# Designed miniproteins, single chains, continued (5): the designs that were tried, part 100

Each design is a single chain, and the fold is of that chain. pLDDT is the mean over its residues in the fold that is shown.

## One batch from the design tools (miniprotein)

Design m19464
Fold by ESMFold2-Fast:
Structure m19464 (fold): chain A 96 residues (1-96)
Amino acid sequence: SAEDEALVRRAEELLEEAIRLAEEAIRIVEEGGDLDEAERLVLEAEIKVGIARIIVGVLERLGRLSPAQRARLDALLRRADELIRRARRLIAERRA
């Protein structure tokens, strides 16, 4: 349905935004920039992933995801989680 397509698209957009935010946080840490700004970007990325997970979970439970949509969303979720974990580790190591 158009509603299901809109929800899938919103989840994809949130995950792509989270990936960009986490990549920017990593760049800031690696360039010796503002750690408070890097932390803010990671927190924003975590919130976006959380919202996307809720959307994906609802669609999956209702059987409204195609196999291709599920594979794409799973790949984006995994990538976002990897980058957020890396960003948090780099921030923690630099604060120590």
Scores: mean pLDDT 91

Design m19465
Fold by ESMFold2-Fast:
Structure m19465 (fold): chain A 87 residues (1-87)
Amino acid sequence: SALEEAEKHFEEKKKEAEEKAKEGRRYADQGDLAMALAMYGLAKSLYEEAERYVKEKVKGEFAEKAEKETRELIEQMEKEARDALNK
């Protein structure tokens, strides 16, 4: 179903975004700020892509949940990125 495809795609993209955020943290810890910024930027783009795909495929409760979750994950990641880049 469209809902099952949207849920699977959202979880896959969310996982990919989390891995890029982890790469960003590793680069920041190494002092490679350019690569850290690139990885955090890619993570944000992947979260935004996950939300967009869900909204294109389904309406209602899951789309609203995906939007809220994506927003919170991006805000958390940006806070962590600021903390990491200021070390």
Scores: mean pLDDT 83

Design m19466
Fold by ESMFold2-Fast:
Structure m19466 (fold): chain A 93 residues (1-93)
Amino acid sequence: SASDEQALAALREKSAKEGEEEAPFRPYIEEGLKFAEESTVEETEEKAAEYRKQGAAAAKEDAAKGKELFGKAKGLDLATGGRKADEQLLALN
């Protein structure tokens, strides 16, 4: 849970510093992060890949639907990145 909390905090801090360009995607990103808490790293990576494929297909017909799916994929990618970063730090010591 700590890495997911760190990823959410980082997203909120980045949004505050760089403007509100990510704000429309934040609910989808947060949904992805919460979903990842119930899954393994491998399952999360596979799900993110599926959302990216679905988002690319959906974006051809409906940009808003594509953005939602890409947002969820980003949330899953951030959760995976956070977990891997924590594992790398633990492996060092």
Scores: mean pLDDT 68

Design m19467
Fold by ESMFold2-Fast:
Structure m19467 (fold): chain A 80 residues (1-80)
Amino acid sequence: MAEALRREAERLRRQAAIYERGAQTAKENAEWLLEQAKRSDPETAEIYLKKAKEGEATAESLEQQARDLRERAEALEASL
């Protein structure tokens, strides 16, 4: 059933979109933290920089998961 495979691919694409949104939010939070670091004393700036780095790593992980899901959806549709 081509329809069932198409719905599965659409479900994977929806999950990818959620992860992409999560990654965007994590990037925006990391950017905000970097700006706070610029306005802070060196000791406080170190804390903001560490949190920003963690946020960037989270965004990277979510983007990777989104890419993997999109590739799986494309492969599933290509098998139709």
Scores: mean pLDDT 86

Design m19468
Fold by ESMFold2-Fast:
Structure m19468 (fold): chain A 73 residues (1-73)
Amino acid sequence: SEARRLAIEALRRAAKEVPEMRPLLEEAIEAVRTLSPEEGLRVAGRTLTEVAAKASAEVVDELNELLLRAYEV
């Protein structure tokens, strides 16, 4: 699904920008792959909220854009 693709894209970008959180982000990616789109988006949103505490404002804006687009499909 497009929602799943966008959620995974956001999580992969977060893993590149905040490599110390990569294990958590890889678990979230696997969850998004296996769960329903709705539950996958919920997992992605929670994980990206944790990333926001460690990422720059510019990265947070990019991640939020991808996640909002995932919710809109």
Scores: mean pLDDT 83

Design m19469
Fold by ESMFold2-Fast:
Structure m19469 (fold): chain A 100 residues (1-100)
Amino acid sequence: SLEELKKKAIEALKKNEKEIIELLEKNGLFSQAKSLREYFESLIEEIKKAKSVEELKRIVSSAYGFFQGMAQDERLPEEVRKAAAEAAKELEKILKEIEE
């Protein structure tokens, strides 16, 4: 169901937010941590407001691309890039569930 898919996406994002924010702050990247927290808050609100499976798919696909980009950003510490790659992987699994 749409509500079950939303719940899975929100739970994955909240877990990934905590992990990535803690790693950014550990590495002294406080401005990036603040921006990412605002991004997660906005993203979770967009997911809550999604009216269809197609809209949810667009939102989750956009988030997937964002975390793939972060995983490839050599300006970020390796541990942050690895956490971003895991976030992207979890979102990819949700996208496959949305398509089926």
Scores: mean pLDDT 88

Design m19470
Fold by ESMFold2-Fast:
Structure m19470 (fold): chain A 91 residues (1-91)
Amino acid sequence: MTAPLPLEEARALVEAAVAETYAANPELSEVERLAVEASAIAALAALAGEEALSPEQVEAARRVAEIIREAQTEGVENEEVLQRLAEVARE
C-alpha cells in the first residue's frame, strides 16, 4: 500500500479538492458546504494517517466514516446524510 503522505502535502491535496468541488458546484447550500468540510477532515485522516491529526480531528474523521457507512447500509436519504456531516463540521 502507498505510504501515508506528510501532513502538509495531504492538507494541500485536500484543500485543492475542496476548491475544485466548490468551483464545480457553485450553487452548494450552507449545509452542503459544511458536509464538504467534514468530508475533507476524513480525507485528510485517510491521506496523512490519524497520528498526524489532533484528537478532535480524528474523532471527526471517524464520525464522518460512520455516517457514510450507515447511509450505505440503511439507505438513509441524502439530505439527512448531508445534515449529519454538516453537524460534524460545526463541532
Scores: mean pLDDT 77

Design m19471
Fold by ESMFold2-Fast:
Structure m19471 (fold): chain A 74 residues (1-74)
Amino acid sequence: SHMESLLESFKKDVEEFEKMKPEYDRRIQETRRALEAAEKAGDEEAVRFYRSQLLAIDIVRKLFEGIKKALEEE
């Protein structure tokens, strides 16, 4: 069924996210350093870009953590 297909897809996405979590954390730290450098340089365009990237990553992380919790609670 479509619902079983979606559930399988979500489980795979959560598994992939969990495997990539250390790389995600590293990318977040790299982006934070880039943001700090842009802020010090007064590069407003780069600051907006990196803030947008960090916000997008945070939304994705919270989404996957929420899905994982829901799946664990059954």
Scores: mean pLDDT 79

Design m19472
Fold by ESMFold2-Fast:
Structure m19472 (fold): chain A 64 residues (1-64)
Amino acid sequence: SPAENQAAGQQFYDDVVARADADTSLTPEQKQQIRQLAQQGAQALAAGDGDAVQRVGLEIERLL
């Protein structure tokens, strides 16, 4: 269902933040950027904005 897909997406962004926070190779600034991007991704997913979800995903991939 759409609600289950949104919950799975939120879990994905929560997991990304947790992994970034545990990563000793990332700077505090990079960890903060990943947290902000994950929040934007979750908001875009809730809004059904696939283009924004794609953009945020690529930006997170660049930092990880």
Scores: mean pLDDT 83

Design m19473
Fold by ESMFold2-Fast:
Structure m19473 (fold): chain A 74 residues (1-74)
Amino acid sequence: MSEEEEAFKYVEDKIGELVREGERLGVPAATLGRYVKEIVDEANKAIDEGKSLEEIKKRLDEVYQRAREELRAL
């Protein structure tokens, strides 16, 4: 598997976790969609910048944790 493929798999896994958490908390689909877009946009930006797989995962973890905190504050 390429590093790009592994990065996209990691993004998919994080999106799945976020969606499950948001559904459990009763977050509206439109609100969840905004956070999912933020994760996808950050991943695409990091890949376009030529970041390493480890750095991409780190950035995604940071965006994911921020999204989770915001969802729980709703």
Scores: mean pLDDT 81

Design m19474
Fold by ESMFold2-Fast:
Structure m19474 (fold): chain A 60 residues (1-60)
Amino acid sequence: HMSTMLRNEANKLLAESNRLFDEGDRALAAGDVDTARRLYDESVRLSTRSHDLRVMSDSL
C-alpha cells in the first residue's frame, strides 16, 4: 500500500536522522567539529525528507 510505504520510509529516514544527530554530538564532544558539522547537515536533510514523506502519506 502506497501510504504505508511512504510512512515506513519516513520512519526509517527519521531513525537515521536521529542516529546521525547523536553521532554528530559525539564527534563534537571529541573535538571533531568538521565531522560534527557534516553529520548535523545530513541529519537535517533526512529529517526534512522524513517530514515531507509523512505529509504526503497523510494526504492519502
Scores: mean pLDDT 85

Design m19475
Fold by ESMFold2-Fast:
Parts: C-alpha cells; sequence; structure tokens
Structure m19475 (fold): chain A 84 residues (1-84)
C-alpha cells in the first residue's frame, strides 16, 4: 500500500538524518560549527523563530547531505550562498 511505502521512506530518511546530525556534531571542526551557527541564525531571522542556531544549522546541513548527497562543506557553502 502507498501509505506503508511512504512510512518506510520517511523512517529511512529520519534514520539517515539522525546519523548525519551525529556525524556533524562528532567530526565537525570549530570553524564548521561557527559557520553552521551563523546559518541557523540566518534561518531563525527569516522564519521569525528563536531556536538554538547551531541545532538549526546542523539540521539544515544534514538535510542537504541526505537529500542531495552533498558533503558537509558543500552543504555549508550551499546554505551560505542562498541565505546571504
Amino acid sequence: MILEEQKKRREEFEKALEKAIADILANSTPEQRERLKKIGEAINKKLGDKRDPLEIGVRAAANLMVRAGKTLDEAIETLEKFLK
């Protein structure tokens, strides 16, 4: 059934996203973390939200890594390019 297939894809995506987030937090440099925090601050500003900037930045980068097959550096550069 279509619903079961969509649920399976969602669970697989969430598992991959969690792994990407954990990998970023474990293996990122201080410079990469600073850039991710600035990305999160820019996202908060655009959305009018007040969540932890590092968490938002890390999640945004992880999302690009999982969905588009980008590396962490490529994800950071992509987000910076579009967020000004």
Scores: mean pLDDT 80

Design m19476
Fold by ESMFold2-Fast:
Structure m19476 (fold): chain A 101 residues (1-101)
Amino acid sequence: SLETRAIILIGTTRSMVIMLGWSLEKAGELTEEQKKQLEEIVRLYDEAIEAIRNKDYEKAIELIKEARRKLTEFLESQGLPSIAKEHSKVFDEAIKLIEEA
C-alpha cells in the first residue's frame, strides 16, 4: 500500500538518525544539546508513523515536514549539507505517497 511505502521511507530515515547519534557518540562529539535534538527528531518520526496508521494524513504531513526541517538544520550544522539534501528527497517522496493515500 502507499501507506506501507511511506512508513518504510520514514523508518529508513529514522534508522539513519539513530546511526548518526551513535557515530557522534563514538567519536566523542555528541553534546547533550545534540542528543536532545536527535531524540526530538526520532519522536517526530514515531508520531508521524502513528498518524499514518490512524489515517490522520494531515497531521502526518505536518510532523514529517517538521522532522525534515530539524534534521536538515542538524545535518547542515554538522557540515553535511549533501546528506541533508538526500534525506529531504526521501521526505518529499513520503509526503507524496501520503497525499495519494
Scores: mean pLDDT 81

Design m19477
Fold by ESMFold2-Fast:
Order: C-alpha cells, then sequence, then structure tokens
Structure m19477 (fold): chain A 92 residues (1-92)
C-alpha cells in the first residue's frame, strides 16, 4: 500500500539520519536494541497496544543508558517508533 511504502521510505531516511548523528559504536548498540524489538514484535504479531507500548518503553530505557545527546536521542526515538509501525503493518 502507499501508506506502507511511505513508512518504509521514512524508516530508510531515519536510519541514514541516525547513522550520520551517531558514532559507529553508538549505532551498533542502537541496531542491537532495534533488532531485539523487531524480533519480539515478529514473535507476537497479535500484541496488544499495551504490550507494544511496554516494549517501546523497555527499548527506550536501554537507549537512554547509551548516554546520547538530546538530538541523538530524539532521532533514535523517532526511528524506533517508525520501525514498530512498519513491523506491525507488515505483520497484519
Amino acid sequence: SAALEGLRKALEELEEKVRSLLSEEQYEEVRKILEEVREKLLANPNASQEEINQLYIEAMKKVKELNLSEEQLTAVETLLGVLIGVVMAEAS
């Protein structure tokens, strides 16, 4: 769908932005957190909104431990939200 295509493009653009804002080491740690979120969502395609929100909160807690700047943190938060949206749309 056009909406899913738009989300995928937004995900690609945000991944590039996050790569440009973070060091290689910071990006690898973020990538691991994003992969864990993706795997958990794929393991539970019928996750409730509450379960999805809890997964987001837990992932953001791990991201905050990386001592990112406010700009870096905001970019990663946006990337995580778009990733969840793409995975949930593709699982539907």
Scores: mean pLDDT 83

Design m19478
Fold by ESMFold2-Fast:
Structure m19478 (fold): chain A 103 residues (1-103)
Amino acid sequence: SLVERAEELFELGEQYEREGDLKLAIIHYSGAIELLRRAPETPEVWRLLGRAYENLGRVLEKLGQLELAAQAYREAADAYRKAGDLEKAREAEERARRLEAEA
């Protein structure tokens, strides 16, 4: 399924991020996001989409791509809000605002 393939790409993204291969981490998190955006709209899909955007934002921050990182965190906040995870949404919005102040 799209969700199972997205979960696999997300886990590969986490693996590459741990190994310090930030470019491969971006490719895999972005791939997971693409599949999740095509999947049925459920709270579980929205939560995974939030996590994928949050991790993408973190990797973009490490690369100094602050404007792109802020956009990723705003997308994470929207996804977490749709999933009902309001605390994660607030944390992601705060991170986006701080990065926008630095850019």
Scores: mean pLDDT 91

Design m19479
Fold by ESMFold2-Fast:
Structure m19479 (fold): chain A 81 residues (1-81)
Amino acid sequence: MEEKIERMERAAYEAAYEVASEVLSDEEAEEVGRAAGEMARRMAERGVIESEEEARELGEVWGRFMAAVRLLDREFAAATA
């Protein structure tokens, strides 16, 4: 069980990092990745996700969401300049 949860945590981290790094700095992408991994771990512990594939999809969605938030913040700042 624990080993499976660890794999899901890692899959979510890697997926979120990969997506977030397209828009965010390396350090920011690592933070997004860690958050996605921790979320995936908690969801796996509760039985909400059961596979590395589901964890990877979660990570991709989280990474895209964080990238979108960052872009929205930049656009909002530009609109008020």
Scores: mean pLDDT 80

Design m19480
Fold by ESMFold2-Fast:
Structure m19480 (fold): chain A 92 residues (1-92)
Amino acid sequence: SMMEEERKKAIEEAKKKAEELIERAKQAARDSTGLSQEQRAERAAEVIEEGKKLGKELMDKYPLVKDEIRAIMDKAIGEAMRIFSDAGRAAA
């Protein structure tokens, strides 16, 4: 059905955006080498907040699969947080 196709597209879009968020986090962590701890934390917060905003926009766009989108985006946000935490430890 069209509803089943919309569910599949929504989940595929969420997964693609989650992968893009993780790649942005990796790039932001690389680009923040040589910055102060405070500046690195600020850049990390900006990427994480953009991820949260994207998750909300996807859930608003696809309300029928919002719980699945939330799970996908929350997992990606957690991975982004881990990337910044690991980069911070390597910089110390």
Scores: mean pLDDT 85

Design m19481
Fold by ESMFold2-Fast:
Structure m19481 (fold): chain A 116 residues (1-116)
Amino acid sequence: MDERLERWAKEEGISVEELREAMRAELERARAAGDEVRAALIEGLLSGDPARFLELVRETLGLDLRSVEELEAAALEALERADPAAAAVLREALADPSLSEAERALLAALALLRAA
């Protein structure tokens, strides 16, 4: 996983806008590498449509995720095994009541991609 995403996922108080910026950088890297699957997933995340992102995760990664809540649970479980400290940061970030469903999906998806 990219050093950039790892750094951002570990930082307490990380903003959703900073996470979107990191995702745009990953999109450009995926396109440059010819990784069409990774590029499509990141484009889905950046669309702001959680349903479209969940569809792409199912189609490309084989993960049967039906909701943002299932995505959050999967991300926390994966990250807890890989990095319990990062899982605690994600749990705190997801507790922010100002986050939209799309922003919560973006945070969870970044954590899942980091854990993979």
Scores: mean pLDDT 67

Design m19482
Fold by ESMFold2-Fast:
Structure m19482 (fold): chain A 56 residues (1-56)
Amino acid sequence: GAAETLRAAALELVRLGLAGMPGEEALAKVREKYPILDKLSDDEIERLAVRAYLEA
C-alpha cells in the first residue's frame, strides 16, 4: 500500500545517506524511484527518513 511504499522510500534514503551520498543527491534519486514522493515536500521526506531510521 501507500504507507509501505513511503516506508520503503524513506529506508532507501537512509541507506543512501549512510553509504555517504550527499543528501540532495540521495533525495533526487529516491524521488525518481518513488513517484509517490512528488506529493511530499523535502522536509516531509526527511522527517519520514529520520523516523524510519530510529524505528529500524
Scores: mean pLDDT 82

Design m19483
Fold by ESMFold2-Fast:
Structure m19483 (fold): chain A 81 residues (1-81)
Amino acid sequence: SELAALAAQLEALAALLDRAAEVTGNEAARRLAELAREAARAAAAGDLARAEEYAREADRLWEEHREEIVEALRAALEAAA
């Protein structure tokens, strides 16, 4: 189902962001991972409105901390290579 696929994608994103937070200690990456997991749970439960609320919150966090999050993701990807 579309909601199951969305939930799986959000869980994968959360895992990558958790890795970024683990490697760098970056709080914004950790917070974004939490939001991605909450959105995944909402999507899995069929609650699109709640999933959209978490997505909007994640978008605001991304816009505020984009440079830090990108750097954390880069470091995590380099550590995985």
Scores: mean pLDDT 83

Design m19484
Fold by ESMFold2-Fast:
Structure m19484 (fold): chain A 67 residues (1-67)
Amino acid sequence: MSGQELVDELVDQFLSGKISAEELGRKLTELLESGKISMEMVAQAVLRLAAAGASLDEINTILASIK
């Protein structure tokens, strides 16, 4: 599977309530550490989450989990 497909699946799981903001951040970190995705893909995912109505607090939780 492409890295973009993995990111899109994780974003969809979060938006559907299947995973938490913390779990999304952790899984994105694992994909970044393994080299399967880029930081640009993460940035695009964050923009998509904001556009879909994710709160600033949820976005901050995801980003804090990535650092």
Scores: mean pLDDT 81

Design m19485
Fold by ESMFold2-Fast:
Structure m19485 (fold): chain A 73 residues (1-73)
Amino acid sequence: SDADAAVARVRALAAEIRALLARGTSPENQARIAALVDEMRAIVDKYYSKMSDEQKAEVTQLLLDLYRAGEAA
């Protein structure tokens, strides 16, 4: 489904953002992180309401994990 594809893409984006945050915040990494965050935001804005409760919980947890990783960086 569109929601399943959206969750898979959010998962992939979250993993890439997390890896970039772990490498530090050079200007190049900051620009890449910003672009990935914007893509993730667009997907969540469009598809979150169509997600199951389980998918919403997964996406919320991924966003929380990224917030924590950003605080640690």
Scores: mean pLDDT 85

Design m19486
Fold by ESMFold2-Fast:
Structure m19486 (fold): chain A 58 residues (1-58)
Amino acid sequence: SSDIQQRIQNFRRIVEGIRTLYRVGTGDARVLARQGVEALERGDVLTAWLHYQAVLAA
C-alpha cells in the first residue's frame, strides 16, 4: 500500500540522514548520529529515529 511505501521511503531517508550526520557532523551532533548508527546496526529502528530527530532539533 502507499502507506507502507511511504514508511519505507521515510526509513531510507532517516538512515541516509544519520549516516551523513555521522560522517560530516562534529561535537554533540556527531555523537548523537553515531549512537543512531549503532542503534541501526542492532536493528533498533525506533531508537535510531529518535536520535535522528534529536540531531535535527539541535
Scores: mean pLDDT 71

Design m19487
Fold by ESMFold2-Fast:
Structure m19487 (fold): chain A 62 residues (1-62)
Amino acid sequence: SAAERQALLQAIADALRAIGDMFDVDLALRRGQISQADADARIAAAQARIDAALARMRAIPA
């Protein structure tokens, strides 16, 4: 259905955004622009978002 396709696309977009956030955090940490504690927290949050998005994708029928 259109709703299932939209849910899939949103889950994919959420996962890709989280991956982008992880890259931005790593880059900022390498440049000394954020603390290690802030980087660790943001990476953990991004990993949780990826896991949640993957769970949503697995729940959507083909």
Scores: mean pLDDT 86

Design m19488
Fold by ESMFold2-Fast:
Structure m19488 (fold): chain A 71 residues (1-71)
Amino acid sequence: MLDEELVEELSKELKLSKTLVSAALKGLQDIEAGKGSREEIVEELSRLLGVPKERVSEAIDKVEKWLKEKE
């Protein structure tokens, strides 16, 4: 399950919607687990959220960078 508190923190720090942050976190987990390529996950989330692929890709990149900086 996604940590609701982490989603709120990322939403505030990155100035992204909670929905987009939650989707980006799930997408990164699916990519790392080998459930799809980055391109496939971005396309799926874009369709699911009704958001352009460029916006989804940007959100994933920002979330990934933030997580790496906290490691």
Scores: mean pLDDT 78

Design m19489
Fold by ESMFold2-Fast:
Structure m19489 (fold): chain A 55 residues (1-55)
Amino acid sequence: SVEEEIAQLEQQVEELKQELEQARQELGDNHPETIRKSEELGVQELKLAVLKVTA
């Protein structure tokens, strides 16, 4: 269901936020891995926003 997809994406967004914070702290803001994680977080947040609007 859409509710389950939203809940799963919310959990994944929180996980990615934690991973991004760790990557920034350990690797720095300009590291390719940090940039990639930031982009992935943006994509997941956009998907979540779209699902919430269409639900």
Scores: mean pLDDT 83

Design m19490
Fold by ESMFold2-Fast:
Structure m19490 (fold): chain A 88 residues (1-88)
Amino acid sequence: SLEELEKETRELLEETLELAREVLKLAKNKDILLKAIAIELQAIGLDFELELLKEKGELTEEKLQELLERAKELKEEAKKLLEEVKAE
């Protein structure tokens, strides 16, 4: 359902933010720090886009699937970055 896709997307964005914040706590390398900030800003941007589409009545299943896929990709980037910072 549309509500389930919205919930999954929001949960993935929240998980992405938690991962990015963990990287920010551990990062000593400026390049890793900047990448973590970029991920955090992108996650905030996706949440804003979701809210904007919902407010405009344009939050279709197709657009929500696109947001979900972008959220999944962003979470994987955050997970990879956390592995990189722990390996320092």
Scores: mean pLDDT 87

Design m19491
Fold by ESMFold2-Fast:
Structure m19491 (fold): chain A 93 residues (1-93)
Amino acid sequence: SARIAELEAAGAELLARHQPDAEAQAVYRRILALIKEALRALEQGRRDEALAHFREAVRLHTDYLLSRHPDADRAEVEKREAEVLAEIEAYLA
């Protein structure tokens, strides 16, 4: 389907961007695993568990981003990640 093709293309681009960086690839794989667990929890009606997995994925991404960009404004990065989480929570409501 078109959506699967779009996800495949986006995934290939992300892997290509992170291919020489083993740490980035490990973080990416862990985030993907957490998102899959969140989606599974949602299918079972376990919203709180799904939110916990999404929060952990956002936390890992934020921590990784800040570790690679020490000049980044932590508060601004955390604010943006909180906005993404709020959008996810609104979608699940």
Scores: mean pLDDT 72

Design m19492
Fold by ESMFold2-Fast:
Structure m19492 (fold): chain A 87 residues (1-87)
Amino acid sequence: MIEELNKKEKEAIKKGNLEELIEIAKQRRIYMMSLDPTYAISPDPEYQAKMKAAKSPEEAYEIELEAVHAVMEEVQKWLEERREARK
């Protein structure tokens, strides 16, 4: 799975498809949470507690999505810059 996601990510970067890159990032996170249900990328103890209480990796992803929103804004800016650099 992770190798397939890496391949799709490279193709999406080449095509400049922001939506596809966001979806790949989502799938990668869900996969990581499926391997470790205690996985948390946010240092915020409130979000860590909510994620640990999640019944599924998908629920944990939804909880983490709010905490990662600022990081996603940075990722979106980074992707826009890379798209412009390839024009």
Scores: mean pLDDT 65

Design m19493
Fold by ESMFold2-Fast:
Structure m19493 (fold): chain A 71 residues (1-71)
Amino acid sequence: DDEQQRQQTAQVFYDTLVQQGTQLINQGKWDEAIQYAQEAVRQAREAGDRVLEEAGQKALDEIQQKKQQSS
């Protein structure tokens, strides 16, 4: 089931971006966390994978919200 595989890949992508972004944030590297998520969104968009692009955008939004709450 390719649809289940796509959804699982998108979930892993989102989780990985949030986890890595949070690690960078915990190190005080806010700009690096945002850049990391932005590059992931860009790569998904260039690949034409809208499911990954959406997952990446959600991760980016979450990282940006964490920065705003801490600023």
Scores: mean pLDDT 80

Design m19494
Fold by ESMFold2-Fast:
Order: structure tokens, then C-alpha cells, then sequence
Structure m19494 (fold): chain A 93 residues (1-93)
């Protein structure tokens, strides 16, 4: 199950990179949020610090791209996800 979540996260990461390359920052931010959410779920199941670290990284990327898109709602969603991801990262040894 954790491996399937990581695979889904990687698919969203690839889509985010593609949309960012096209200048579609809002779509890119949405896909980075999805990647971060899948990594959070994977980290909770597996207690894998690598998955927890990836969840922080991609949530931060989503915030940057949401700011570029001027999408305040996506920015707020990313900020909440960064808080969740950082708390999870601190809890995983």
C-alpha cells in the first residue's frame, strides 16, 4: 500500500513538472499538493522518513507555485499541508 501511494505521488510530481514547464502554475501547484498528500499517507503507514521529507518538499513547491499563480486558496491549502508535513516529519525518527 505505501508503495502504491509513492507511485501515485511520483505520477503527480511528473504532471506538476509538465504543467510548470508550460507556465500553468495553478495546475502545477494542485499536482504538487496531491503528491505531498500521497507522501503524507505513505509516511504515516510506513514510518519512512524519506516519504515524510518528500511531503514537506512538495508542499513547499506547491506554495511557491500557488503564489506565482496568484491563487490565495491554493496557497492557504499548501501552508496547512506544510504544517501537517513538518509535524509528521518531526514525529518520524
Amino acid sequence: MAEELIEKAREHERKAVQFNGKGDYREAAEHYLEAAQHYIRAAKISKNPGAANNSVFFAEQAKVLAEKAGDERLKEEAEKLIETANKLYDEID
Scores: mean pLDDT 86

Design m19495
Fold by ESMFold2-Fast:
Structure m19495 (fold): chain A 72 residues (1-72)
Amino acid sequence: MAAAAEEVRRLLAEAYRAATVDKDNARALELMREAARLMLEAFRRQGASEEELEEMRRKAEEILREAEELLK
């Protein structure tokens, strides 16, 4: 879990840099999607049920949709 959390934080930091320094919103969104994918894998490894993973996936999709709107 801890190692996956560190990788997620690294990807989110790169996404922030892409959006603010490089002004590459498309890359920022891709990095955020990758971070969400790694979070779901980490929860699966911890024994999360398929229902819990599906709920987390839906929440991640909502957050990514909001981020996409903000980065327009």
Scores: mean pLDDT 76

Design m19496
Fold by ESMFold2-Fast:
Structure m19496 (fold): chain A 106 residues (1-106)
Amino acid sequence: SAAREARRLEALQTMARAYEITSDALAAIAPTLPADQAKTAEAQSARLRELSARLRERAAGAAPSPLVDDVEAAARKLLADPKKHLSEFAAFVTGVVLREIATILE
């Protein structure tokens, strides 16, 4: 149905935005991390940017869900204190992505 397709496109766009926000956040915190972790963060940032671009193409210009606002808020907390908030941010974004994948697989 059209409503089901609209939900899938919203889920794809939400996931694309979550990956973009995570990519930007990882790139921003990389200079604050030990050298080996910084290299991993930069590599993951690049990978997530590529995944975000592919998902955005599939989303066909659909609007993301309000969950993007929560991801942006979590990213702001991470940027304020990376050492304190990194694990919490990672868990939250993983939860958002898995929820959107579940919607797409319906």
Scores: mean pLDDT 88

Design m19497
Fold by ESMFold2-Fast:
Structure m19497 (fold): chain A 82 residues (1-82)
Amino acid sequence: MTREQLLERAERAIEEAREAEERLDEIAEEVGSRELVRRVLEIIRETYERAARLAREGASAEEVEKILAEGFEEARRLAEEA
């Protein structure tokens, strides 16, 4: 698999993660905490940057998806905790 193909797969994983992000924002709004929303957004941003970096370094699409899923799951737990 070429780097170009890996980046394309990573882009698809990022798109799926964006869909999950919409639901995460809904949960944060329901909680009513702006401070919590800010922290959640920081985790999401950090997760996207880690995924992009790994994809550029030649990581598999599956590894990129795993990083995204773990990051968003952590963000969601933080939102539920408050």
Scores: mean pLDDT 68

Design m19498
Fold by ESMFold2-Fast:
Parts: C-alpha cells; sequence; structure tokens
Structure m19498 (fold): chain A 59 residues (1-59)
C-alpha cells in the first residue's frame, strides 16, 4: 500500500517544482509554498494517507 502511494506521489502528484517555485499540487497549497515545505507535507501524507487524492490524467 505505502509503496503504491509513494510511486504515485513521485510521479508528480505533489512536488511539481520549477525554478524553485511550486507550480502544481493535488491539494490546496499556498501559491508561494517552498519545496522544503512540500517535503514535510509529503512525509505527513505518507504517515497518514487516508485523504491522498490522485486525479486521473485525461490527457
Amino acid sequence: SKKIILGKLKESTIANVKDGEVISAPFPLPVNTKPEHLEAIIDGLLSDSDVIEIPDEPA
């Protein structure tokens, strides 16, 4: 279970960063969220994965 969640998270579910800026995430984040803050959020979701929502990619 956790391995599947990890795979999906790494497959650009949360940490979409470009030039040091967070450009996309599957949950509501502040527009100026730093990458190090994403790491803490990812760790939190991995320990409590009840509400991880990974949308289907239509394209």
Scores: mean pLDDT 47

